# Designs tried in a protein design run: designed miniproteins, single chains, continued (4). Part 71

Each design is a single chain, and the fold is of that chain. pLDDT is the mean over its residues in the fold that is shown.

## One batch from the design tools (miniprotein)

Design m14466
Fold by ESMFold2-Fast:
Structure m14466 (fold): chain A 55 residues (1-55)
Amino acid sequence: MEAKEKEYEEIFEKLLKAGASKDMAELMARGAVENGTPEELYVKFAKSAKELLDK
């Protein structure tokens, strides 16, 4: 597999487990691969969005 595709899939899966929607996980995983953003930033953002949606 191409390294970028593998990285995208791993980040996407982690975002889904953190409670992100599929659409949000796709957008954030793509951003992480394109910009090299630390995965932990996306997990934090996904948790925040999940809390807002749950309330």
Scores: mean pLDDT 68

Design m14467
Fold by ESMFold2-Fast:
Parts: structure tokens; C-alpha cells; sequence
Structure m14467 (fold): chain A 78 residues (1-78)
């Protein structure tokens, strides 16, 4: 249903925000520069977009989250 899809999207947003907050806290602790922070933000947006696409295609949330994390890592490495 659309309600189940919306719930999965909100859960993915929450998981990505929690991961983003943890990494930002770690980067702040080591005095990372603003360019690194901006690259991280862009990579997280890309990861979340890919995770949302995966749940829209009917994949389970845990698999969609994994796909999004892989896309986040690829964007950050590139």
C-alpha cells in the first residue's frame, strides 16, 4: 500500500539521518574542513535517493538501506 511505502521511506530517512549525525560528530571531533562536510552531505543525499528507489521497486527496507549505503560509499570514494 502507499501507506506502507511512506512508512518505509520515513524509516530510511531516519536511518540515514542517524548515520549522518554520527559521522558528522566524528568529523567535528577531528576538525574536518568544510569541503569534507559538504562532500559527506552530497554522498548521503545520493545514498538516500538510491535507497528510496529500491523500496519503490518493492525491495525490503534492509536491502534498500544496504543499496543506499553502498551508493553513499561509492560517491564518497569518487
Amino acid sequence: SMEELEKKIEELKKRFQEMHDRILAALDAVGADPETIEKLREAFQKGLEKAIEAVKKGLPIDKAFRIGVEAFQEELEG
Scores: mean pLDDT 85

Design m14468
Fold by ESMFold2-Fast:
Structure m14468 (fold): chain A 68 residues (1-68)
Amino acid sequence: SSMEKLVEQLLRQAEEVIRTSVRNGDLEGGRLQIVKLVSQFVEKHPDIPDELLQRLVARIGESIRRAL
C-alpha cells in the first residue's frame, strides 16, 4: 500500500540518521532528529494504523540496537 511505502521511506531516512550519528558520536543529535522525523510523519499521516505505527517504532529501535 502507499502507506507501507511511506513507512519504508521513513525507515530508510531514520537508518541514515542512525548511521551518521553513530559515526560522528552525536547520539543525542541523532535521537532528536529521529523524534522530529517520526513526529512530522504522524502529523502528515494521522490515518496511520496503530499497529503499523508500533511496528515502525519497533523497527527503528531494532536499527539503533544493530548500529550500536
Scores: mean pLDDT 84

Design m14469
Fold by ESMFold2-Fast:
Structure m14469 (fold): chain A 74 residues (1-74)
Amino acid sequence: SMEEKIKKIEEEFEKKVLGVLARYLAGELSVDEAEQELRKIYEETKKKYPEIPEEVLKKMEKAIDRLIEQLRKE
């Protein structure tokens, strides 16, 4: 179903985001590099799954923006 597909896409997105955060915390990425990787994940997810509802894409975009803001305040 579309609902199950969206859930899997969201789970894949979250896993990739956590991977970037883990690399940042390990000292492998600077704040700027982490931002680039997070934005790349968003753009690649959007390109790979053009069927994603706009509301889900906006939720993902806001999550990325919020994380970047938090990293920049550290």
Scores: mean pLDDT 86

Design m14470
Fold by ESMFold2-Fast:
Structure m14470 (fold): chain A 63 residues (1-63)
Amino acid sequence: ELSEEETRRNAVIVRATRKASEADNDEQMRKAVEEVFKEAGVELTPEEIDAIVQAARDLKAMG
């Protein structure tokens, strides 16, 4: 069972990934992820940001 905090964090990740997939390039994708998490008050490690940017790239390539 996911905690309420984990559920909220996962929702933010999904939103950040979708927002980033709409960006024109990798730098904009990274900034979109950082901004979404900053607005949510959640801190990310560089590795987590890289993983979400990769997911956004994969989503954009499939859509």
Scores: mean pLDDT 78

Design m14471
Fold by ESMFold2-Fast:
Structure m14471 (fold): chain A 58 residues (1-58)
Amino acid sequence: TATMESERITDEADVDQVVADAIAFVEAQGYRVTDVEVEVTPIEGSTVRVRITLTAER
């Protein structure tokens, strides 16, 4: 079991794509993502901070 955390600043409209890209990256390394936690914090206007916590197994 592995836990991976990342934070990104992005536009609110791009959050789903950022999360999908993170999952795809982890799975491309041979892991199976079993849990996804996403925390979105507004910063300014449509700009948000996205914290992604992935739990994965191999």
Scores: mean pLDDT 82

Design m14472
Fold by ESMFold2-Fast:
Structure m14472 (fold): chain A 62 residues (1-62)
Amino acid sequence: AAAERQAELDRISTAAAKAAGEVFNKTGKDIKDETDLMNAIGEASKAARDAIAQVRAELAAR
């Protein structure tokens, strides 16, 4: 039902935020230039997308 959809979205959003935050925590001390910052943003975005795909796969499984 609709409530089930919302719960799934909340789970996906939480996983994506956690993955992105982890990338920034890991790379933060290595950021020296604006280029490094842009690269970190790109990696955080990719990590968030991967986390979303992982949660979706878990929800689709048994």
Scores: mean pLDDT 77

Design m14473
Fold by ESMFold2-Fast:
Structure m14473 (fold): chain A 87 residues (1-87)
Amino acid sequence: SAAEEEARRIWERTAAEAAEMLARGASLGEVAAVSARGLAEAYEALGYPEVAEVLRAGAERLAAAKSEEEVLAIERETLARAAAALA
């Protein structure tokens, strides 16, 4: 569908942006935040605005994360909430 193609384009763009950020020495939290925002846009394009909202909230927390351990904890929590919203 057009929505699935749009979601694919968003994800491909997001993956490229995340790779470029890593190459520039961005923090894991910053890269994870960009990935979460891109995933949110993709799910919104697919018609899942509640999933997108959860992922955007997670992205805000990831951008503020100070350690790899904190990034992993926030990612786990955010993905669990996103999965629950999708079910």
Scores: mean pLDDT 88

Design m14474
Fold by ESMFold2-Fast:
Structure m14474 (fold): chain A 64 residues (1-64)
Amino acid sequence: PTATWSGRRPVLVIAPDGSFSVRTEPLTVPYASVSFSSDGTTATVTTPDGTRYVAASSDLTLTG
């Protein structure tokens, strides 16, 4: 399964070591799990390697 962001909104990327960066281009990653904030506005996508991607859920497309 894959998670895709359009690049219209920034995506915060948190590496397994805790370092972070921001992506503003279209991005597709394989995911192991997805969690949503209590209000549903933010999604955290975790890849099999433990990297986390945090962004607006409205820009997120899940396939698989």
Scores: mean pLDDT 83

Design m14475
Fold by ESMFold2-Fast:
Structure m14475 (fold): chain A 85 residues (1-85)
Amino acid sequence: SLEEVLKEADERLEEILEQILAEVPESLHPGIKKAFENSRLTLHAKIRQMARQGLSDEEIRAQVENMIKQIEASLKSLAEQMLKR
């Protein structure tokens, strides 16, 4: 189901967020969490768009894997840039 795809995506994104937050000072957490929430909302919108276009749950999951990898890379890059300040 689409709700299952959305839940699976959220669980994977939350794991990524927890890993990044564990490696940075608490003072940087609000900025990283804000970037995370923006990425999560964008991913949810894209998942719903793909479902409306008639993609199967399996096809959507494949695209979501690539999008999650991009989100992870972006959040890690943001954390590294924030740590250098």
Scores: mean pLDDT 86

Design m14476
Fold by ESMFold2-Fast:
Structure m14476 (fold): chain A 81 residues (1-81)
Amino acid sequence: VQLVVNELVQLLQNSPIKEVRIKASRALAEIGFVEPDLVINPLVELTKSQNEEVKQSAIDTLNLIAYNNPVVTEKIINALL
């Protein structure tokens, strides 16, 4: 599963196709709904990106995971600190 997460992170960060980035962020959110520990740290690293679009996609994905599982909000906050 971590290999799939790494590939999706790469697609969200580097794909020139907007639709591919959107699908990658959605897939990461769906994995995060079940296993948040696999996606929180990679997504938090993407929020440090100098690419504003990548940064926003990572923030939106983390927000979607937090809404689905409020218990992970503390983990996200701690990872951002």
Scores: mean pLDDT 77

Design m14477
Fold by ESMFold2-Fast:
Structure m14477 (fold): chain A 78 residues (1-78)
Amino acid sequence: SMEEEERKELEKLKEEAKEVDAEEALEEMAKVMGVDKEKVLEKAKKYAEENPEYSVEEIIKLAYVSGKRGREVLAALR
């Protein structure tokens, strides 16, 4: 099912995120999104408030490893 495929993809992204440095991920996300690191951190904090199962650090790492999809989710937060 699509849900099972998305779950497997999410587990792969979580595993990849464990190997990523949070500071490096934050810096790259800022570059890719064309904003400063403070803006990325602010958006990640808002996402964490809505998804308390994840830390701000984990959200930044997941957004980095998920690429375009992660950037779009963070960019949608105001």
Scores: mean pLDDT 72

Design m14478
Fold by ESMFold2-Fast:
Structure m14478 (fold): chain A 76 residues (1-76)
Amino acid sequence: SLRDFILEEARRRGMSFSEEAVEKIVELAKKMNLSKEQIRFLVEEAVRRARAAGRDTVEVEHVEYVVKRLGLDSRG
């Protein structure tokens, strides 16, 4: 499942994901028909953001930051 894929990618990087962070990526992946490569990229960027913030867990705000930077929430 997409959820399992996200959690496995996070675990490989020594990070956990909050439930809300996982759900946000799953929602985006379904809504925008994201490839596995695109999902992996989102996970990698969210992990980098969380680490930069000194966190061991990716929270929904880290995912939202990446999404905004990539323009995935834009109306265009």
Scores: mean pLDDT 81

Design m14479
Fold by ESMFold2-Fast:
Structure m14479 (fold): chain A 91 residues (1-91)
Amino acid sequence: MLSELVRPDEFLAEFLSRFGLKEEVYTIEELVEAVKKGMDAANTRRDDVDPNLYDLSNTLLHDILGLDELDARDVETIAAALLKHSTVVTP
């Protein structure tokens, strides 16, 4: 999963462009890292509950991922949500 090459849809591409990511194709691992950086930059951490939990309810990521809350340690959930907004590239 994490090594799969994917092409982001227009919503995910807009999010990525905010971090200077302008490539047509990424690995899922690269997209997961971009999401983590985006959450940290937005200061959406729910440190009153768990320092690894982020509140997405008022972010672009809520609209893209369809998640109200994200655990930065749950890479598989992040990857699965990103795949809903990406097309897998077969060589």
Scores: mean pLDDT 71

Design m14480
Fold by ESMFold2-Fast:
Structure m14480 (fold): chain A 98 residues (1-98)
Amino acid sequence: MEEVLKQLEKAKSYVEKAAEAARKGDIDTAIEYLEQARDWLSKAADLSEDIDVQAQLTLLLIGVTVTINALRRTGNAEDAAKAAESIAEQVKKLIEEL
């Protein structure tokens, strides 16, 4: 469980950095941070033995992937920032539940 928490804290940090980059209009940096967050969420999912936690992590991975693809397609930094902020809150709640 401690290892999963560390991976989730890393994911949260990168999603928060992505939101900040998107708020500044730095699309390339926001995408890079979202890809880092996705990698850490994937590692957390692989380490988790709890089916409910794995399900929540899978939904977060889908959310990050959709946000990356939408930002690449539309360039809408404001929508990406809002999505990243929402994902960060969801990761924070998951950390608090563990």
Scores: mean pLDDT 87

Design m14481
Fold by ESMFold2-Fast:
Structure m14481 (fold): chain A 92 residues (1-92)
Amino acid sequence: WEKFIEEVKDKLQEKVTKILESKNLSDEEKVKLAEEFFLAAMGFLELLKELIKKGAPMEEIEKLFEEFLENLENPEVQKKLIEIREEYDKKV
């Protein structure tokens, strides 16, 4: 499991970096978006750890990870993250 978790972290970092680099964003906006992706990744890793503790099979964990990466790259998911961030900024 340690090797798998390490691979998950590497792939998440790679995907986040590509997304951030693909956008014409200011450094400030990149930091904000990176923080949102970091929080989402942390939540996902906690979910994976719980599933591992419950004895979920590797195949199920891999499918869940692939679904998460697919949704992370989805423009609709990215738009929702931006909208959530904007709403949060308005409330704070």
Scores: mean pLDDT 66

Design m14482
Fold by ESMFold2-Fast:
Structure m14482 (fold): chain A 109 residues (1-109)
Amino acid sequence: LSEELERKAEEVRRRIEAEPDPELREEALRALELALQHPNEELRRLALEALEVILREPDPEIALLALRALALALQHPSEEVAIEAVRSLLTEDPEELRRRAEAVLRSLS
């Protein structure tokens, strides 16, 4: 990992550890692990940015859907499809985040 990416990963990990919902924490840790293990640096960066957005979501149902969508996208064999899916989750609108997460889950399942 680059120094900047490693620093961001540590910030995200700290936020996940502070999460009181154990299901949300487990799903977020899984997504973080998948992001850090990915060989594509752009995808690692986008995934960390998506995790920051998702962890700020106050609705745990929307956050869980988005974390599952992120994990599924990171496991996709096409890097182009994975990048587009992760990028689609970079939104601060909760209704858009729900719709985009559901679309990713539907298309990649």
Scores: mean pLDDT 83

Design m14483
Fold by ESMFold2-Fast:
Structure m14483 (fold): chain A 93 residues (1-93)
Amino acid sequence: MTAKELLEQAVKAFELAIEAIKNGDYDTAIEYAEQAVKLLEEARKKSKNPEIVDKALEHARKGLEAIKNGNYDEAIKHFEEAVKLAREAIEKE
């Protein structure tokens, strides 16, 4: 799997996590967000722009912490930022 393919899968996982939060399915949101973090960690090893992927990972981890603390709006904002950064990394692959 290429860095671009891993980043595209991470974007989809974050979008599913955001949708799960909006539906009140916080356990499912955590599962998708953890999947997205794993995909970003693998993408980082293969990416031409690991610094952008690292920023996406920082936001993804803050989003996971926010869900666990019941700060759902903060979690959505962090996952949206992770998606934007992952898409930037995709364009630069």
Scores: mean pLDDT 89

Design m14484
Fold by ESMFold2-Fast:
Structure m14484 (fold): chain A 89 residues (1-89)
Amino acid sequence: SKLEELKKKIEELVEKLLKTDDEEEREKLIEEISKLIKEIEKIAGKEAAMEVIREVHEKLRPLVERLIDTLPAEQQAEARAALERTMAS
C-alpha cells in the first residue's frame, strides 16, 4: 500500500540520518522525514502519523545522544533526562 511505501521511505531516511556527520545533510533528511509523516497523516490519520513519530524518535535516540555530547558538560545531564522522559511517554 502507499502507507507501507511511505513508512519504508521514512525508515530508509532515518537510517541515513543515523549515519551522517554533516549538519546540512541532517537538516535535509529531517525535512524529508517531516514531509512524509505529514503525507501519512493526510492518508491514514493522526494516530498512524503519531505511531511513525514514536518509531522515528526511538530509532533516532543514538543521534540525539551524539547531539547531546556536543553540549557543554553541565547541560548534558539535563538534556539526557529530558530525552528519557520523552521516551518513557
Scores: mean pLDDT 74

Design m14485
Fold by ESMFold2-Fast:
Structure m14485 (fold): chain A 76 residues (1-76)
Amino acid sequence: AGKEVLEELLERSRELAEEFEKQGVDLTGTPTPELVERQREIVLEGAKKAEEAGDTELADKLRELAKELDALREEL
């Protein structure tokens, strides 16, 4: 169900944040292009899992979020 997809996405996002913090990246400042790209990959994986679970609405919303993350990366 979509809830499990969101819970996994949030956990992966938390792990990504911890990875970058351990590398000395200041997460309270402007995000790096690399951090945004890694987050976009997590969101796209979540969209695929949502679609496979039959939650097409969640999959579509996550794909739109991935587009917003790609746009943000282009501004950095």
Scores: mean pLDDT 78

Design m14486
Fold by ESMFold2-Fast:
Structure m14486 (fold): chain A 92 residues (1-92)
Amino acid sequence: SEEAERVIAEARRALNELGEEFDKQGRTDLHPRLVALGILVVAAYNQGKLDALREAVRELRHAVEYAKQGKLDQAIEELDRAADILAEGVNA
């Protein structure tokens, strides 16, 4: 659906912005977390788990805002929430 395509595009955009912010702050060690989350985003999209994907995008946007403020611990916490939402959606 057009909505699902918009939501996955938003998820990918947020993950890209997080990667850029982590690079700016010398936290390249966090890139494997973003790769794993990207795999879950694609799995949720392919399985039609649109509600889980929308909920995860909200947490990813919060993560971007925290990362831009240098609040990396909070950004990681929001990434973990997004991963949990997507994993639960994919396993349901």
Scores: mean pLDDT 89

Design m14487
Fold by ESMFold2-Fast:
Structure m14487 (fold): chain A 80 residues (1-80)
Amino acid sequence: SEKTKLAALAVGYAILGVAYRNEGDYDGAIEALRKAAELAGKVSPEDQAVMLEQLSRLEAEAGRHARAEELRREAERLRE
């Protein structure tokens, strides 16, 4: 199904994001995880929330605390 393909692509980008972070490439990791969140948003609010929580943590690790807080609040709203 289309949703299954989108979910698989979102997971693929999330894995790529982890790989970039492990190499110390936080900008590459953030870009990959932003793509994962966009694709997950087309699947379900829960899948989007999971990706936004990961993106929030990564933004905080990169020193972008205001952006991290915005993403954390957006993820919380998707789960309510």
Scores: mean pLDDT 87

Design m14488
Fold by ESMFold2-Fast:
Structure m14488 (fold): chain A 61 residues (1-61)
Amino acid sequence: DEIKQKAQEEIERAAKEASRTVPPEVLLELAKEAIDRINSEDDPEVIEKIVEEFKERIREL
């Protein structure tokens, strides 16, 4: 599924950038949660929302 793969890549990229300031354990937990949600969703709009929520959560840490 192309959209799920792109969403996962965006999660991984955002987590890598945040690894400079956020502990790896926290990033791994948040990324796993987001990826699990993406894999459970079939709606592209919901998948995009999950990616946006992940990026916002990381920025607030």
Scores: mean pLDDT 80

Design m14489
Fold by ESMFold2-Fast:
Structure m14489 (fold): chain A 76 residues (1-76)
Amino acid sequence: MPSEEEREQLVKDLEETIKMFREKFPDNKEVQEYVKRLEELKKKLASAKTEEEMKAVMEEIQKIMKEIAEIEKKEK
């Protein structure tokens, strides 16, 4: 079972990341669509009851983060 402190830290880190992307890419619709997905995953992470559920959510978050990083590289 993941600790409550660990889960709260992950949720907080994700919330700060979401805010950062909203501020850096407000006019990039593709990034804003990923930000909306990250908000949904944040809610799922906060509600996850098993380690496997947390792992699945974290894997989706990492995938989205990688996609945003690729967009950032192309923006130059």
Scores: mean pLDDT 78

Design m14490
Fold by ESMFold2-Fast:
Structure m14490 (fold): chain A 115 residues (1-115)
Amino acid sequence: IGLTEIEKLIKEKRYEEALELAEKEVKEYPNFFGPYLDLGIVLALMGDREKAIEYFIKAIRIFEENGDPLGKYDSFREYFEAYLDSLVHRGVLTEEEKRELLEVLDEAERRLAEE
């Protein structure tokens, strides 16, 4: 539900409001990966690539620890890749940064397979 409002604010280029909403969602749902992805996306669009990457990595760690509340292991990867593709298409992330973030996800998935 909060995700839809953040996407609307991003589309309208209301990045400061999107950031405040994403920060609120992280505080309300600290154990869900979604709010951390949203925060990373907004930060990337605002030009803070370093913080964006930190929050994307944190989203991967939250996913590794808590999974997906919808119970679909593959849905995180598809969702994450789609967002990274969008940010690369917009020129706010590089193909190399996308590759490095997907390598972090691959490592998390390998650790989960070792259970």
Scores: mean pLDDT 78

Design m14491
Fold by ESMFold2-Fast:
Order: sequence, then C-alpha cells, then structure tokens
Structure m14491 (fold): chain A 77 residues (1-77)
Amino acid sequence: ATVRVKIYKNGKLVGEGEGATAAEAARQAMEDAGFSPELIEKVAKVAASVPAQPGDTVEIEVDDDGKPYVKSITPAA
C-alpha cells in the first residue's frame, strides 16, 4: 500500500497525493496543486518527519504564514 497525503490551507483541501513515503506523497500533492518549489520542499520535509506506514493517511495544514504542520495521521482501516 502507498502512503496518502492531504494538504489543507485555511481549512480547505487543496491537494492530495500518494507515494511510497509520506514525503513522496506530499511532493505529488503539492506539485499537482501548483505550489512553489520552496513550499513543496517545506511540506515534504514536514511529511518526512512523520512516522507514517503504508496505508496511512497524513493530513498537513499550511498556516497563514506559509508554515506546514501535521494536522492528523489516520492509520489504515
């Protein structure tokens, strides 16, 4: 199974991605949403710090200052 990442900004879902790792899934989600390379790498770094396993869904929020943080981790059902 892949790791899934959902990216939120101002409480709205703005991107979704899947990858072998949370960092890869985050890059995919952010690239598909058209975010800047600088923000993509900040989000990917935050995702890489998460102990996510295959099948997990990681939700990341980007705040009003452009700072990413982990909102939730949902294990595979």
Scores: mean pLDDT 82

Design m14492
Fold by ESMFold2-Fast:
Structure m14492 (fold): chain A 85 residues (1-85)
Amino acid sequence: MVFDGGDLVHMVYAAKKGKLDGVVPKEVISGDDLTIVKNLKKFLESNGVEVTLKEGHESSVVAALKVMEIDEKEVERLVEEIRSL
């Protein structure tokens, strides 16, 4: 399983909409957008998921969230992938 920066944008959106409540530990999805990106990346990597976002590039995900169109089907797919961890 591999998550890229676009997947992380969709997951930060999901966290802000409560779609990761009960799926991911509360502490991973708490805080500002940048904190959520960093904690989600660490959570995914600790569960054997490869994340192609380079360390120090977490702010690029926050910037992308402001301009990228969110695909609700991708949000649902990624939430189910995280549930399978």
Scores: mean pLDDT 83

Design m14493
Fold by ESMFold2-Fast:
Structure m14493 (fold): chain A 97 residues (1-97)
Amino acid sequence: SAALAALRQTMAALMRLVQQNRDQFSPATQAVMDALMGTMLRFQSHLSDAVPLADVQAVQQQVQTMMARIQAGDFSDLPAVANALVAQMNSVVARYP
């Protein structure tokens, strides 16, 4: 669907943004970002038309929030935002394997 394609594109943009800024992160934040990257790759492999539009949109919104934090150069809140996004994606994967 168009929503799934848009989410895949936005997630790819976030992954590029994380890699571009990786050296700016503390070691603890790098570990959290590495976990997020792994979760995003698993989540992308489980994205299908079986996933409700509301869940796709919820993940999209959280991905956009993460991107905004990184683009602003505000890394202090990144672990909390990343953990929330990881939890949301893991919840979707568990419900729609």
Scores: mean pLDDT 85

Design m14494
Fold by ESMFold2-Fast:
Structure m14494 (fold): chain A 72 residues (1-72)
Amino acid sequence: MPVLTPEQRAELKELIKKAVSQLSDEQKEEFGKEVNGLDLYEAAKKLIEFARKNNIALEEADKIEAFLRKVE
């Protein structure tokens, strides 16, 4: 698991918040159950998987995916 700097954690947290804000209330509840107990990096990976599984077009998804590739 990559160790994120405080600045990287803040950036990823904001991207996740923006992406999650685009979900319906039902999708937010489902996603929340899938990421319960996960750290920010694992939650971001699950968000990308969740968006793909549910055919959700999130503007932030590409930015999150680029961020995850950058910190590997």
Scores: mean pLDDT 77

Design m14495
Fold by ESMFold2-Fast:
Parts: C-alpha cells; sequence; structure tokens
Structure m14495 (fold): chain A 77 residues (1-77)
C-alpha cells in the first residue's frame, strides 16, 4: 500500500522534473539521469500492477496521459 503510493508520487514528480528539464534545455547528462530514474520507477510500478486499486490505476494512467500530452506539445514546437 504505502510503497505503491510512494512510487506513484515519485513518478508524478519525475515526470514534472523531466518536462521542466526539457523546457530549460538542461544538458543531455541530466536528461539521461532522469530517464534512468523514470525507467526504474516505471518498472517497479509495472511489477506491482496487480496490487493496485482501481483508483490508484486511474491516477497512474492520468499522470501518464498528462505527461504524454505535455511531451507531445514540446516535441511539436
Amino acid sequence: MSEIEKLIEELEKLMKEIIEAIKNKEPLSKLLELDRRLQEVLDQISSRASEMTEEQKKRLYQILADAQKELAELLAS
């Protein structure tokens, strides 16, 4: 329970950090570090997907959808 909630919160924070780093044109080394951490969090969430409540799944999908939308807008610019 606490672990999956912590992972979802960490994912949301990491997605925001990645988007801001891209907007601020941070060095590639910083982006690669954030991407590595993102992959680790996503792998942990994926491995625990069966333990998630429907509310947690909806929150997770909403976080991912919002991040994908913002990333698509940045790439389109």
Scores: mean pLDDT 81

Design m14496
Fold by ESMFold2-Fast:
Structure m14496 (fold): chain A 86 residues (1-86)
Amino acid sequence: LKVEVEAEMESNGKVVIVLRIETKPEDTEKVAEAAVKAAKETPGSLGASGSIVSPDTVLVGIVAEDREAGRKAAEAAKKAAEEAAK
């Protein structure tokens, strides 16, 4: 599994982080679900959503109250994705 920060930006005083997660096609659904759930459960996270953009690639968008909260949410999403992919 490969996780990269695709984008990090400020929008209306909030931080938006987009993660690109590359995994096996058989794992994309469980990886997307795990990453989004972990990001949403992170303190300071305002929301997260996932999209399967190709058979092996998931984009996870995270909105956070600040940069520190956003990066904690991104790290939680990465760990959950790695665990889901085994």
Scores: mean pLDDT 83

Design m14497
Fold by ESMFold2-Fast:
Structure m14497 (fold): chain A 87 residues (1-87)
Amino acid sequence: MEEKKRILEAFRRILEELLRAGLISEEEAERFLEEVEKRLKETKSKEELEKAARDLTVELTRFVLRRRGASAEERAAFEQALAAGAA
């Protein structure tokens, strides 16, 4: 339970940083956070939880890069937001 909360908090921070950087909208952040919560609720083991977190990170990366374009500056901003939120 607590580990699921920790991962959810990390994604919330990442989404907040992406929103501040202008890489996603509030609606996009809310929809992705709902997907994170849903996916985490379905996990039954620590291994499944870690895999879900990795898969969600990949999905978020693809979503942001495809949605906003993959300019070097936007990719750098995304990487910085990911590092800040996951720390």
Scores: mean pLDDT 74

Design m14498
Fold by ESMFold2-Fast:
Structure m14498 (fold): chain A 76 residues (1-76)
Amino acid sequence: MDEISELLGKLAKALGISPEEFTKEVIEEYEKTGSLVEAIEIVVKKYLPNTSKEQQEEALKLLEELKKKLEEAGLA
């Protein structure tokens, strides 16, 4: 499995949403921003208030790891 896909799935789970819904919202934000990293950050920020402190800490760690992997893949 693609490591980026695994991180996206884990991030969606930490935010309490399905990977499918997360991907859909990221695509919608990407069409507006032109930046995949910025699109992901916007979606994460949207759902963070609906999660516990532990889930927020996990989501932010996963986001940072995902950003690093996207930069390595030339997608950031």
Scores: mean pLDDT 80

Design m14499
Fold by ESMFold2-Fast:
Structure m14499 (fold): chain A 120 residues (1-120)
Amino acid sequence: SKDEKLERIRELADRIIELLQKAYEAVKNGDFEKALELIDEARKLLDEMAKIAREVFTDPEIRKEFVEILRELSRLIDEAKYAVENLSKEQAIKVLQTAIENARKLRERLDELLEKHRAS
C-alpha cells in the first residue's frame, strides 16, 4: 500500500543514519574496512528509497523535492566514503560527524515532505 511504502521510506532513512553512526564508531576504532562496508550498505538502502519513491510519488513537485533530498543524502554518503578511503582518521571522523548531522536534518525535511504527501 501507499502508506506501507511511505513508512518503508522513513525506516530506510533511519537505517541509513544508523549505518553512518556505526561507520563513525568503526573509524574511531581504526576499522576502516568495516566503516566502508557500512557506508556501502547505506548506499544500497538509498537506492531502495529511490526505487520506492519512483513507484509512490506521482506528483511531479513532491517527486522533485524528494529527489533533491536523495541527491543531498547521496552526496553525504559519497563524501563519507571518500573520507574513509582517502583522508586521515581525524579528518574521516570530522566528515562522518558532519554527514550524520546533515543526514538528520534531511530526515526532518523528509518527514515534512511525507506528511504533505499523506495530506494530498
Scores: mean pLDDT 88

Design m14500
Fold by ESMFold2-Fast:
Structure m14500 (fold): chain A 98 residues (1-98)
Amino acid sequence: MMEKIKELLEKVLQEELEERLARYKAENPDADEAEIEAQVEAAKAKIPPIAEETAEWLAKSDLEALIAELEAELATTPNPTTREALRRMLEMLREVKE
């Protein structure tokens, strides 16, 4: 169970990072690509330990309560990037519950 949560978290975090990078480049076409790449590499290096720590926390948590909290947050969050991240997290948690 923890391994599945960790793998799903790594996938979600990597996809979110890629989307944020694409959006940032589209909004800031004059931004220094080398600086962006350095930040992305640093962020990617942090994904596995974050996923592991989060998976351990989730394994100790009430998944139904977490799903309910995230659904409530999704209902009140207007930011499209945050909404997408919350939807992916909900999908992951529901899959783990299976």
Scores: mean pLDDT 73

